# Designs tried in a protein design run: designed miniproteins, single chains. Part 90

Each design is a single chain, and the fold is of that chain. pLDDT is the mean over its residues in the fold that is shown.

## One batch from the design tools (miniprotein)

Design m3117
Fold by ESMFold2-Fast:
Structure m3117 (fold): chain A 64 residues (1-64)
Amino acid sequence: SAAEKAKIENHERILLGATEGIEEIALSILDKNNEPESKKEEVRKRAEEIKEEIRREAEEKLRE
């Protein structure tokens, strides 16, 4: 139904936004603590992997 699709899309949007927010906070903390760029790159890589999984799960649910 249209309502069910809207719920899936809204859930995806919320999870993506939460992941981006957590990434931004984590990078800010690393910056303030003068942590090496390698740690910042790991945070960015992990955030991207999580966002890809969120998008994949939403796409799979939309195909049901």
Scores: mean pLDDT 87

Design m3118
Fold by ESMFold2-Fast:
Structure m3118 (fold): chain A 90 residues (1-90)
Amino acid sequence: MSVTEFYNEMVKIRREMILKISMDHGLSPELRDMFGEMEAELDELYLKGASQEELFEVEKRGLEEIKERFPQYTPYLDEYEKRVEEVLEK
């Protein structure tokens, strides 16, 4: 799998997770901003030629930061991380 294919799959899975949280609970401005900051960092790294492993490491860090602030969303974030890891393992 190419880095571009991996990156596009990460974006798709993340968007599905964010939509699910939004539909189930709504998105606070702070949670929205945290996802936006994580997305911007990942976009920059992808454009700089980061590896799949580097992209996943940065995403895991961002998810951990969100879990610390919003522990109630841990099940959604854990499912998302698992789905991205399964893509990386192929």
Scores: mean pLDDT 85

Design m3119
Fold by ESMFold2-Fast:
Structure m3119 (fold): chain A 86 residues (1-86)
Amino acid sequence: MEEEERRRREKEKKEKEEEKQVERARAVAEWKAEDAVKEGNLEYFEKAVEKGVEAASPDLAEKYREIAEEELKKIKEEKEKKEKEE
């Protein structure tokens, strides 16, 4: 029975390594989303992030979507502050 625990842990380690690759895909999606925000297209940002998150981690899509929305709000606020200060 304990040997099966080792096999499960090995599978978990492999899954975590695959998750790292998925995180890279998400980072690329976020990078493209920033380009969309630069163009002032908020809907494109949301769609790009949603597709990226679904490809990277569909089970965690809601959590990653919340993170993406928070990042989007920060980008918008920083641009507005810079615009007003300039």
Scores: mean pLDDT 61

Design m3120
Fold by ESMFold2-Fast:
Structure m3120 (fold): chain A 59 residues (1-59)
Amino acid sequence: MKVVLDGSKYPVVAKFFNLPKKAIIDTNLSDKELGEKYGISELQAEYLKEFALKYGTAI
């Protein structure tokens, strides 16, 4: 599932996950693949997926 995160609403979170102002997060990617995409750790990618599913908008 793809989820939009608006970094303008969550600027501290966007900085922590190395995200652009608006990011499309594909939650079907593995934590490793998502981590490689944003240059973050696998553990950070796991938290990013959880955050995206809770606070993002599904597309």
Scores: mean pLDDT 81

Design m3121
Fold by ESMFold2-Fast:
Structure m3121 (fold): chain A 75 residues (1-75)
Amino acid sequence: MKEIRVEGEGLEGREGVEIAGKLKEGDTLVLVGASADEAKKAAELAKKRGAKLTVVSEDEEALKAAREEGAEVVK
C-alpha cells in the first residue's frame, strides 16, 4: 500500500484528480487545498479504484463534498 500526498493551494485539486485516477486498491491519497469540485471528483475516482481518500482543507465546501462521497476529512 502507498500513501501519496498532493498539496496545491490554487491548483483546485487538479493534480489530486489525476493521481486519484491512477490509484490501486489499498492505496491512500491525501489531498490538501483542493476545491469542492476537485475533492468530489478525486473521491469518486478513489472509491471506484478501491483506494482511500483523505481531504485536508480549511474550505468547508471541499470538506462537505468529500464527506458526501465517503472520504475522510481533516480541517
Scores: mean pLDDT 72

Design m3122
Fold by ESMFold2-Fast:
Structure m3122 (fold): chain A 100 residues (1-100)
Amino acid sequence: SPLAAAVDAARAWAEAHRDQFTPEEKKIVDEALDKMRELVAQGATLEELFEAVKEIAKKYNASKETVLFLVSMFSAVARAAGWPLERVAEMVRKMLEELL
């Protein structure tokens, strides 16, 4: 699945850069990636992954920096999974509006 491959690539990137994250960022990013992996295994849509990441950021009152990082990560996954730029931009706007 292109979506599963995109999520796996995001996870590998985050793991390779884990030493650059604060403890707060590590916890939130790891939970978001684990949830995306779980949902993809269940056949979830990219929109369901977006909602799950948004709820995790909300649950932890993620900092502006953490939110921007999650948005960047999700944008990369969505683009790799074949979403058009306009759709990615709209989802990013909604996430920023709800979390910032």
Scores: mean pLDDT 78

Design m3123
Fold by ESMFold2-Fast:
Structure m3123 (fold): chain A 96 residues (1-96)
Amino acid sequence: SLDELRAELDEVIEKMNKYIEKMKQLLEEGRAKGLPEEVIKDLEDDIKTAEGHVKDFRRVAEEGSPVEVRNAVAAAKGFLKLMEKKIKEYEEILRE
């Protein structure tokens, strides 16, 4: 149902917000450890992109048509998986 799709999108958005918080923690740690400016910039850009997607997905969750909500659920899940991969990659860099 549409209500189930909206609830699923909201759940994915909340997971994205937690990952944004984690990425901000990694950014602070990266700056403290003196990571190259290029890596810091990439992490800043990844955070900005994620925040933009959260804003857009939240709009769709609140106001979107059934087709828009269905498409947004798929897109948000794909982006969440990309965020998970990025977090692991930055954690690897910080461990070295």
Scores: mean pLDDT 89

Design m3124
Fold by ESMFold2-Fast:
Structure m3124 (fold): chain A 79 residues (1-79)
Amino acid sequence: MKEKALRLFEEALALSREVRADPSLSEQYRERLASREPEIREIEANMTVEMKVELLKKHAELIGAPKEALEEAIERIRA
Protein backbone atom coordinates (compact mmCIF):
# COMPACT_ATOMS: atom_id res chain seq x y z
CA MET A 1 0.00 0.00 0.00
CA LYS A 2 2.72 2.55 0.80
CA GLU A 3 4.27 2.28 -2.68
CA LYS A 4 0.86 2.68 -4.34
CA ALA A 5 0.04 5.64 -2.07
CA LEU A 6 3.35 7.38 -2.82
CA ARG A 7 2.98 6.81 -6.57
CA LEU A 8 -0.57 8.16 -6.68
CA PHE A 9 0.43 11.07 -4.44
CA GLU A 10 3.34 11.97 -6.73
CA GLU A 11 1.09 11.74 -9.81
CA ALA A 12 -1.59 13.84 -8.08
CA LEU A 13 1.00 16.47 -7.16
CA ALA A 14 2.31 16.61 -10.73
CA LEU A 15 -1.21 16.96 -12.14
CA SER A 16 -2.06 19.59 -9.51
CA ARG A 17 0.93 21.69 -10.58
CA GLU A 18 -0.19 21.47 -14.21
CA VAL A 19 -3.79 22.43 -13.38
CA ARG A 20 -2.58 25.34 -11.24
CA ALA A 21 -0.53 26.63 -14.18
CA ASP A 22 -3.30 25.97 -16.73
CA PRO A 23 -6.90 25.68 -15.47
CA SER A 24 -8.00 24.26 -18.86
CA LEU A 25 -6.36 21.00 -17.72
CA SER A 26 -8.98 20.57 -14.96
CA GLU A 27 -11.03 18.25 -17.19
CA GLN A 28 -8.03 16.02 -17.90
CA TYR A 29 -7.17 15.99 -14.20
CA ARG A 30 -10.71 14.90 -13.29
CA GLU A 31 -10.64 12.14 -15.94
CA ARG A 32 -7.26 10.92 -14.66
CA LEU A 33 -8.55 10.75 -11.07
CA ALA A 34 -11.73 8.94 -12.17
CA SER A 35 -9.72 6.26 -14.00
CA ARG A 36 -7.68 5.66 -10.82
CA GLU A 37 -10.64 5.71 -8.42
CA PRO A 38 -10.37 1.98 -7.51
CA GLU A 39 -6.71 2.44 -6.51
CA ILE A 40 -7.52 5.63 -4.61
CA ARG A 41 -10.34 3.90 -2.72
CA GLU A 42 -8.02 1.02 -1.75
CA ILE A 43 -5.40 3.47 -0.47
CA GLU A 44 -8.00 5.54 1.42
CA ALA A 45 -9.28 2.40 3.15
CA ASN A 46 -5.77 1.76 4.50
CA MET A 47 -4.82 5.33 5.45
CA THR A 48 -5.24 7.02 8.81
CA VAL A 49 -7.34 10.18 9.10
CA GLU A 50 -4.19 12.18 9.83
CA MET A 51 -2.46 10.92 6.67
CA LYS A 52 -5.51 11.77 4.56
CA VAL A 53 -5.66 15.30 6.01
CA GLU A 54 -1.93 15.84 5.41
CA LEU A 55 -2.15 14.70 1.78
CA LEU A 56 -5.27 16.82 1.26
CA LYS A 57 -3.52 19.93 2.60
CA LYS A 58 -0.49 19.43 0.33
CA HIS A 59 -2.73 18.77 -2.65
CA ALA A 60 -4.87 21.86 -1.98
CA GLU A 61 -1.76 24.03 -1.59
CA LEU A 62 -0.43 22.98 -5.01
CA ILE A 63 -3.80 23.39 -6.76
CA GLY A 64 -4.48 26.69 -5.04
CA ALA A 65 -7.83 25.43 -3.77
CA PRO A 66 -9.91 27.89 -1.70
CA LYS A 67 -9.70 27.48 2.08
CA GLU A 68 -13.44 26.77 2.32
CA ALA A 69 -13.17 23.77 -0.02
CA LEU A 70 -10.17 22.43 1.91
CA GLU A 71 -11.93 22.85 5.28
CA GLU A 72 -15.09 21.14 3.97
CA ALA A 73 -13.04 18.20 2.70
CA ILE A 74 -11.16 17.92 6.03
CA GLU A 75 -14.48 17.92 7.92
CA ARG A 76 -15.75 15.08 5.72
CA ILE A 77 -12.59 13.05 6.43
CA ARG A 78 -12.69 13.73 10.19
CA ALA A 79 -16.42 13.05 10.49
Scores: mean pLDDT 66

Design m3125
Fold by ESMFold2-Fast:
Structure m3125 (fold): chain A 81 residues (1-81)
Amino acid sequence: MLSPLEVFSERLVETYEENKDASPEELKEKALETIREEAKKYPEIKENLDTLISFFESQSPEVFRAFLEAEARHIREEKEK
């Protein structure tokens, strides 16, 4: 079973990489829009995805950006080996 974070992680990292020069507020807005659209592709786990989206919405823009930066680094390190 796909974890909700695994569903969003690729799209979140893509959004971060495409918007590195954006403000934390703008990055959060774009990332939330992106994961809401991605969630529509997985109706079978909609409740789990909606819960994770709500969690991200509750984070400050600065904390959310730091999370995306950490996820982008982690995914790069995983692909290097």
Scores: mean pLDDT 77

Design m3126
Fold by ESMFold2-Fast:
Structure m3126 (fold): chain A 100 residues (1-100)
Amino acid sequence: DKAELEADLARLRAMADRLGLSEETTEVLIAVALMARRGELSPEIEEAARAAVEEVREEADASEPSAERTAELLRRAYELFARRTRPLIPEEALREARAL
């Protein structure tokens, strides 16, 4: 639904701004969100997401993280995920994400 999509995109952009994510990373995350809503998410992208979460979880479990450290770990996870998934995303999905 358009309203739900607009709300989710607004939340994603706000998160990207708070974490200091690059525009390139934000573009990839928007493209992945659009693909997921259409049921077009590939197994390879899902695997990349699991791998990124697992790497960050291992570092988080080493100590009780502060809010600052948690933000840094999240930023790194999103940047790694975007870097690994960008080649897997169709160019049309990236173009649509740039237009939004």
Scores: mean pLDDT 77

Design m3127
Fold by ESMFold2-Fast:
Structure m3127 (fold): chain A 71 residues (1-71)
Amino acid sequence: SKAEEYLKKAIEAAKEGNIEEAQRYAAEMARALGREDQAEAVQRAIRSAAEGGHDVPAVLRKIYKVLKERS
């Protein structure tokens, strides 16, 4: 799906250390799932995870699962 494509791009950006690009793709992922209301919140979550030294790819997958189940 389009949302899965954005998730993949967000994960690749995060692996490259490009957190700003990961945030942009995460927002697009939220919009593709019909959750535009969550776009800003997911961007903040990704930034917070990166600043805290967390596994950003894992956080992205968890966000995707939660948003998909509520779509």
Scores: mean pLDDT 86

Design m3128
Fold by ESMFold2-Fast:
Structure m3128 (fold): chain A 109 residues (1-109)
Amino acid sequence: EEEALRQRNEAAEKAYFDRLTDEAIDRVLAMPEEERKRLAELAKKYFPKFIEKNKDYLTQRARERLKRIDPEKADELVEEVAYATAYLIQLEIKKLFDEMIERIKKLEA
């Protein structure tokens, strides 16, 4: 039934997005504090609607990651990390789209 395929696809999409988000959080945590703050400000400026819709999800994922790495600073850094992560996700989505177009062009040859 079409319903079972849809549910399976939705679960796969969620798993993929969760992985993308966690990888972006790891990248944010590895960057200098000044760069992280800059990306957080850019996210608020250029992607406010994305942040509004995904704030709870992004802050939850960031908090869970921060608690495992630096529990003392988790509450202080959670919003900054979440917003910087939102910016990296938007950049990664663009990159993946560009890579997909390049792949299609190679298959057409």
Scores: mean pLDDT 79

Design m3129
Fold by ESMFold2-Fast:
Structure m3129 (fold): chain A 79 residues (1-79)
Amino acid sequence: SAAGFQALFGPLAEVRRLTAQLRTVPPEQREPLLAEALALLDATKQLIRDARVPNQDALLKQIDALRAELLATYAAVAA
């Protein structure tokens, strides 16, 4: 439903914001930001599963892509 989709918008935007923030924060702040973003992705994945929307598989694939980008960004800034 549209209401279910709207509930996902905020968390996904927040994950993208936290991923961008990894590029600009001091090293000591990176692991807490990574942990926050990963927890938010896991919570959002559960919301998608519980919502039973027609495009559930496509939405879960988007979550996996965001997780991959988050981890790649963390690895890049740690190097």
Scores: mean pLDDT 81

Design m3130
Fold by ESMFold2-Fast:
Structure m3130 (fold): chain A 74 residues (1-74)
Amino acid sequence: SEEEIAALRERLANAKTYREKLDAQAALLRALSTTPEQEKQNQLQIDIQQAFLAMEMHVYNKSEDTPLPAAPAA
């Protein structure tokens, strides 16, 4: 619903770390799914994004608490 999407955008805007941002983006992507096929594709995309982040954090020794780069302020 629009209310859920608005709440997820607010959560994304309030993200302080890479993990929080990805979690909010993943939730938003799921909320935008309109068909079973899209849900499956979006879940796969989420899994791939999460795997890439986990690998990047592991390889470059970044933590979930790593602050976001200078985010575009509202």
Scores: mean pLDDT 69

Design m3131
Fold by ESMFold2-Fast:
Structure m3131 (fold): chain A 88 residues (1-88)
Amino acid sequence: AAEEARAELERALDELSKAIDQKNEEGFVKAVERAAEAIRRLDELGEKQTAANYATAVGVLIAAAPLHGISEETVQKASEILKKAIEA
């Protein structure tokens, strides 16, 4: 249900922020994968605007990640994961 997808997305965003703070590149990619999956589920459940808003928010975090020490290669991989999930 949409509530479960939102809860999963909130957890993924928390993990993403933590991975950035800790410069954990593996954790960063996994958090983006989880966020992308939750965004896709929200879209499937008809919450298209919520899904689009969160996709934008995750995209901003990915774009800012190099400022916090995440490598360009990891950022490119994360960006591709998000793009495939939202088909944008």
Scores: mean pLDDT 82

Design m3132
Fold by ESMFold2-Fast:
Structure m3132 (fold): chain A 118 residues (1-118)
Amino acid sequence: MLEEILAVVEATAGPEVAAVTRSVFATLSPEAQEVFLEMARLLIEADRAGDEAARRAAEAEVARRIEELARRLGLPEEEIEAVLAGFAEGLAAADSLGERILLVAVTLKTIEVLAARL
């Protein structure tokens, strides 16, 4: 599953973005790795639909799952809001599916780093 996702990242954003995505994924906990794989699949399925409404729906579902993980790991509401705001800004700035998938990996890593400080 990871290799299939990384092939999509490489095809849409190039080999460097794919390499960074692999590196970040390797540092995630098993729980965050599972969440990443589910989120990446949602984004890939929406992109294949070729519909702006489907893409927005997938992005909203990804944001919801990020929020759920952050709450489950015990992040305070203010930090959850900041992470979600950063994720939304990153999505708006992303020019490719691969960049959006990398952003999910980076956001999950940020949540785990913040949770580890609690």
Scores: mean pLDDT 87

Design m3133
Fold by ESMFold2-Fast:
Structure m3133 (fold): chain A 75 residues (1-75)
Amino acid sequence: MKVAALAVRNEAAVAEELVAALLASKPDALLIVDLGSTDDSVARAVAAAEAAGVPVITRKAASFEEAERLAAEAR
């Protein structure tokens, strides 16, 4: 099982492009880790993945280090 991971913090303008790049690798699921975004970055990333038919897992992390740990655990 292959899980692609994306850590996001206030990246609404590029969230859809980042998801599209990850989906090019044909992952079984996408993990989105929210680093405390105040914009709609997470919602945009989830919508892009759902539109492509890829299951989405969302988690919240306080730091990039925690996001990396969560991504490793999802593999």
Scores: mean pLDDT 72

Design m3134
Fold by ESMFold2-Fast:
Parts: C-alpha cells; sequence; structure tokens
Structure m3134 (fold): chain A 111 residues (1-111)
C-alpha cells in the first residue's frame, strides 16, 4: 500500500508540474519517447520525460488503489477522504477520479 501511495503522490506532483509548464500531451509523449529510446535528449527533454514517466506511473498506482478499494466495497466517501488525506486532492478532483474509476471497472467487468 505505502509504495503505491508514494507512487501516486509523485505522479500527482509530476502532473501538476507538467500542467504548470503548459506542455501538451504530444510534447509530453515526445519527451517520454526520447527517454525510452535512449536517444541523447536535452536536459529539458530528460526532465519532461521523467515527469511524464512519474505521472504515468502515478496514474497506474492510483488506478490499482482505487480498484482495490472499490472491490473491498469501500464507500465513495471513504475513497474520497483517502484521496484528500493521503494524496492532497481537492474534493472535486477526488469525486471525479472515483466516478471515472467506477466507470472503467464497470466497463472492464462487462467482459
Amino acid sequence: MDILVETARRGIAARRELERRGLSVAEQNRAFGLLLSKSAPSEEDREIGELTLDAAMGELALGVLLTSMLLEKKSDEEIINFLQTELGLSREEAEELVKRRKKAVEEALKR
């Protein structure tokens, strides 16, 4: 649990930094691709690539945490309170994440 929480926190911080820099998804994906291809990226491309990796890993960790809590039959309020307390999300951000994850789980369980 702790490793997933730390990974999710890091990913949220990385996503906020990418948004602060005004980077498009295409620019983020380009920098990440350069990082993965072991090309000699610029220092800026390395930083953007690493932030993009942290954001992607955080999204995965958050997805695992939310799915686990939903499968454990935790209430929406318990999940929202966890996201606010442990990850520093606003209530609005937490409510939207819970809604999106419930929809994703329902779609996955359809087949």
Scores: mean pLDDT 78

Design m3135
Fold by ESMFold2-Fast:
Structure m3135 (fold): chain A 74 residues (1-74)
Amino acid sequence: MAEEAIASMSEEQQATLERMAASATEALRNGDMTPEQAFQLITRDLVELGLSEEQARAVARRIVEEAVRRAKEA
């Protein structure tokens, strides 16, 4: 689901996903939000970009996992 959703996105949408991952990484690293809060915010933003709720949740989970990984490398 997440992989298929990402593959079907435009270059502009994929760039937006990378910006979301970077912003989530910074917020998690600074303690400004929890992984669950990041997941909820990213899911909402992805739905606004035109993804279904199911696709948005799958993609958001992947973005948050990557953001948590990057935050640990601080």
Scores: mean pLDDT 77

Design m3136
Fold by ESMFold2-Fast:
Structure m3136 (fold): chain A 131 residues (1-131)
Amino acid sequence: DDIYTRLSVNAVRLEGLAEGIIKKSTDPEIIERARELLREIEEIKEMLRRNADPKEVLLRLVEVAGRLVDLVEELYRKKDVSDDFLITAAKGLLAIGEELLELAKELNVDEEVIKRIEEEIERLKKLLEEL
């Protein structure tokens, strides 16, 4: 129930998803974009270590999560990875998205951010219907 613990757990979960994409993808552009996200997640971990504003940390996690949704959708379009991996990644991102939505409401972030998270959750649900 420590807000920093919840933010840290979601940062680690996003890191695991980005690492999974790097290991499974054969597309150099997708791999490089996932590596960029790992660098951004390391910056978020540094923010957490210095006790940065939880709202600022959450906004960075939301940005990373959205970019991972884009990567998962692109992996599906390119047929670069197995459907089993896509299902696992999309379900993982959906669970993270639901947690980030709860954190966003609790930290009273801008309505535009909440709307973006809700739209990303809907995109993941649509992707899972196609798989």
Scores: mean pLDDT 90

Design m3137
Fold by ESMFold2-Fast:
Structure m3137 (fold): chain A 67 residues (1-67)
Amino acid sequence: IDEVVEEIKELAKKDLEKAIELLENEATRLISQGRLDEARELAERVIEEFKDNKELVETAKRILESL
């Protein structure tokens, strides 16, 4: 999760759309594997670290609602 969050940070600076896709793809992968606690942690960390980025926060909130 730490590595994914760091990759999202780097992508968000250059390509926000790719950052959102990475978040969605990783969350979907975790959920499909039954790793719901890790998917929740990922979404919560994104909300905490990217609180000024509305698109990432909204995507992370949507992930939490799906859990």
Scores: mean pLDDT 82

Design m3138
Fold by ESMFold2-Fast:
Structure m3138 (fold): chain A 64 residues (1-64)
Amino acid sequence: MTPEEKKKKALELAKKAIAATPGAEDAEVEVKVEGDKVTVTISHPDPEVARAASEEFKKLLEEE
């Protein structure tokens, strides 16, 4: 899988996590691809919303 495909897949999962988390509409997503490692950071002014969206993202990753 190319780095671009990995980044696209990670971004799609992050968007799904945000959509599934109430109040996370203003969340910011940063995706970094470093070789075989993909790092996704979800940021929000409310720490509880950022945590909830990050937990949802982890659940979606486990389903793949």
Scores: mean pLDDT 76

Design m3139
Fold by ESMFold2-Fast:
Structure m3139 (fold): chain A 97 residues (1-97)
Amino acid sequence: SHMREAAEKLEEAVKAVKEGDLEKAEKYMDEAKKYAREAEKEGVPGAKEVLESISRAYSVASALKLLTSFGFISEEEMKELLAKKLEEVRKLAEKAE
């Protein structure tokens, strides 16, 4: 299912963040968003909530990158907070399938 594929891409995004590969994490987030949109079109319950949560994760990532750029948090703290947010989205996507 598209929602299962979205969850799998979010799991890969979490792994990429933990490894410090933010470019790879963003790629997987983009893929997860595409699969979640297809699931919403198919009428999967909870797909809209997953899409909204992915959108919030992008906003959180942007905010965390800015805080790191200004020295308010470390890169390690940024990675931990972003990985935690993506893990929450992954669990939501798994619940939706």
Scores: mean pLDDT 87

Design m3140
Fold by ESMFold2-Fast:
Structure m3140 (fold): chain A 87 residues (1-87)
Amino acid sequence: SLDEKLIEQLEKLVEEAEKIYEKYKELIKNGGSQEELDKLILEMEINLGLVRIILGVGKLIGNEELVKKAEEAIKRLDKLIEEAKNA
């Protein structure tokens, strides 16, 4: 169903953001440029934006599971982005 595909896309966006954050930590450790670090933060922020769209869709269609998972994903991505910006 469309709902199942949206849940799968949500999980993928979270996994991609966590992978980007691991790359961010490795770049800091290895002396990566500020431009490279800023690009990774932007990529995580894009994923957060897409998760927020999925949250809106979940609310519109009344899928409580999708809404809950999207809210949990937003909290996770917000934490990763805050940790990256405060590094």
Scores: mean pLDDT 88

Design m3141
Fold by ESMFold2-Fast:
Structure m3141 (fold): chain A 94 residues (1-94)
Amino acid sequence: SREAEEQALKAQIDALAAELRAALDAGDRVTADRVMLGLMGLGSRALHLQLHEVAEYLIERLRELAAYARSRGDEETAAQLEAMVAMLEQALAA
């Protein structure tokens, strides 16, 4: 069902968000970059399927992750996550 697909995508977003936090805590830039690509892939899938609630959920998680990265002094990761938010918001407004 659509609702089951939305819940599955949200669960995948939560899993990747947790992995990104762990990578940031470890200073593992390679894992952080791979996870951010995964999050962007989920965003693209949500937009393609017109699952706007999932896209909005991802935007909220990305904002939280950007704030977390900045709180840890990782301005580069924070800026990348904020750029992802801007891209997804622009796509939703179109």
Scores: mean pLDDT 90

Design m3142
Fold by ESMFold2-Fast:
Structure m3142 (fold): chain A 75 residues (1-75)
Amino acid sequence: MSTEEAKKEAEEKLKEAEEKKKEPDGVQFMRRYAEEFREKAAELARAGGSAGAVVVYHDAARQLEELAEEKEKEE
C-alpha cells in the first residue's frame, strides 16, 4: 500500500468521523476506526510496507482518538 493510498483512506475516515460527531454512536465509530488504523499500521510495518503509510495510519488513529475524547468531554 502506498502513502498516497493511506492518506486518502485516512482523510475519508476522518471526514466521516467529523460528520459522525453529531451522532450518538460517533465515539464508538471513532474508537473503532482508531483501533483498525493502529492494527493496519502494525501490519504494514511487519510486512515491510511504506513507512509513510505507517505514519499516516498512526496519525489518523491519534486524530480519531482526539475527536472521540473531545465528543466525550463536550466542553
Scores: mean pLDDT 79

Design m3143
Fold by ESMFold2-Fast:
Structure m3143 (fold): chain A 90 residues (1-90)
Amino acid sequence: AAELQARIVAMAERNGITVEVHGPLPVASPEEARALVALFRGLASAAYGGTLELEGVGVLPAEYLPDLEAALAEVAAAGFRETVVLRAAP
């Protein structure tokens, strides 16, 4: 939902990552939330640089936001400074 989406965008911006959101995003399931946190941790471990575009993603439930913030800080510390684009499924 919109409040959780705004919190995720603000969290990414605090870590120097720009997030663009296109369309309304649904609330993610616990499985999707865990997968997204794992994805960002994987990007940090791989020292990924570039634009990351994710389609059909949901907004993480509030209970997963601390885990996401830690993962985003790890990605930012690893040198990721590009834009993350989040798109609703068509």
Scores: mean pLDDT 66

Design m3144
Fold by ESMFold2-Fast:
Structure m3144 (fold): chain A 95 residues (1-95)
Amino acid sequence: MDEAIAMSVLLVSALNAGIDGDEKTADYIIEKAGKVSPVVKKMVQSAIDLGKLLGDSFELSMIFGPMLSAVQLAGEKPTIENVDKAVEIVKKSLE
């Protein structure tokens, strides 16, 4: 289940970077995901784009905020360290 948690951390971290408008963290996650595969990079980019949409919409952020918090409690906290660990786990599973 560590692989599923790792992918969840990567996608939730990307989504949160989009919500916060944190371009530096978003670019970092995209670059690291690109080293895993083009598909994972596209998924991460889509999560960032969705995050930006949620950040621009009060209604959507109110609905999805509690869901994101629940996912955070079920998995690893999205930090640069946890993103790096998640990328390494996902990369090894695809090699």
Scores: mean pLDDT 70

Design m3145
Fold by ESMFold2-Fast:
Structure m3145 (fold): chain A 71 residues (1-71)
Amino acid sequence: ISPEQRELIDKLVDAGLIPASLKETIEREIPLEFLEELVEKYKSGEISLGELAIEITSHLAFERIKKALGL
């Protein structure tokens, strides 16, 4: 992931919005294109830091549900 994406994930952890243990999971399981899109939305003011956290955690939850269903 880019330094900009890493810095934003660190801000989410520092703000207490996501646990530090999720950093590696985000890096592995979240597509780079999805993270890039979220970074751009945050930079443009379209979403807040809290909304960014929700988007990331929702994506992870959805991917885990898909895996559990064998998709």
Scores: mean pLDDT 77

Design m3146
Fold by ESMFold2-Fast:
Structure m3146 (fold): chain A 72 residues (1-72)
Amino acid sequence: MSPEEILEEAVKRMAELGAISEEEAKKIMEAVKKGDITTALSLMSEAVARSGSPEAAAILLEALKQIAEEGK
């Protein structure tokens, strides 16, 4: 999967859990659509830290692992 697809799925899962706000999800998705993976990851990290959700943290870590594997 592309890094953009990985991040889109992660954002969707976090939003469905209620771990991130609609506004946070929108900002992350705008960065993903622009191909700005660095900004998307920064926004996700900030949202996860704000939420304090272990489930959101797990989703972020899985996305980071998958992006790292795609870069090989």
Scores: mean pLDDT 81

Design m3147
Fold by ESMFold2-Fast:
Structure m3147 (fold): chain A 85 residues (1-85)
Amino acid sequence: MEKKKKELEKELEELRKRIFELAKKQGSIEEIEEEIERAERLREEALELGFEELALEADILISMLRMLKFVRKLEEEKKKKEELE
């Protein structure tokens, strides 16, 4: 049980680093969506094992990723409008 908790903690830490890198390099919507899927998987695993704190941490990371996705989506809509004009 403790070994699994430590494993999830490491995966969440790695995910946080990837989110930071995606923000820096202006990653694509597809890359952001892949990380959302990873975060959702980690959240489900944490909930299944009863690690509520880790599940909350995953929810925070999902929220950050969704925010990045919304920003990228807005940028794409602006570029599309400029292309049509």
Scores: mean pLDDT 80

Design m3148
Fold by ESMFold2-Fast:
Structure m3148 (fold): chain A 84 residues (1-84)
Amino acid sequence: SEKEKLEKEIKELERKSVSYFSASSIFLAGATANRLIARRARERGDEELARQYEEEAKANEELSKELLEKSKKLDEEAKKLKEK
């Protein structure tokens, strides 16, 4: 039925939204750890190591933000389908 198809679509969108949110959280945690490593490296005078970890942290922060935006869009799509 159309109702069963709609319920399946909503469930899939919600599942994907949660998956992207989880991935975003993992990359954000990694970025936080890399920022700490970079700070400690700089305190020891290792500017090259600090720069490498700061660049990795920035990349992970940007990816985390992109994944969070994808999660929110899928959640909004699921909500719109529930209103039909």
Scores: mean pLDDT 90

Design m3149
Fold by ESMFold2-Fast:
Formats: C-alpha cells, sequence, structure tokens
Structure m3149 (fold): chain A 62 residues (1-62)
C-alpha cells in the first residue's frame, strides 16, 4: 500500500541518516515531501515527515 511504501522510505532515510550529514538528511526529507505532494499524497507525506522529524529530534537531544 502507499502507506507501507511511505513507511519504508522513512525507515530507509533513518537507516541512511548514519551515513548522511544533517544537511543532506534534511534535503532528502524535503525531496520526499515535495514528491509526495506532487503525487497527491500530501496527507501521508506530512505524517511521515512529522514522525521522522520527531525521531531525529530525539536522537539529537541525546
Amino acid sequence: SMEDELEKQVQELLSKAESLTRDQLIQEVKDLMDKLESEGHLDLGSLGVQRLGDQLAEQQAR
């Protein structure tokens, strides 16, 4: 499903976060959001980006 595909992309970004700089990760998130918005999946994209942002904020706080 589209929701499962989005979740997989978010998890892949989190996995790649270890190899990416903070700026590169932010760019990847923006690219994903723009792509989902263009495809008409803005609601799922917004939820996915918020969840990714929350997880990244927790990692940065530690």
Scores: mean pLDDT 67

Design m3150
Fold by ESMFold2-Fast:
Structure m3150 (fold): chain A 83 residues (1-83)
Amino acid sequence: SMEEIQQKIKEIEREALRAVSRALARAVKEGKSDEEMRAIITEVLTPKLEEIGKLRGWTPEQIEARLKAAVDDALKLAKSIFG
């Protein structure tokens, strides 16, 4: 059902937020560069965005665009908090 799909997406979004937060905290502590942090965020978010994309019926191109935007936003937020 649509309600079950939406609930599943919200669960994946919460898991993604927790995973990114943990990965960023470690990367900052370890003195990772912006390039290394971008790679780490991309690795963490890729499977989450692919799963959400499948549930939403997104094309590979739409998944790629959303992943790029999410990575850019996460890195900007990390720099504003830890920079």
Scores: mean pLDDT 86

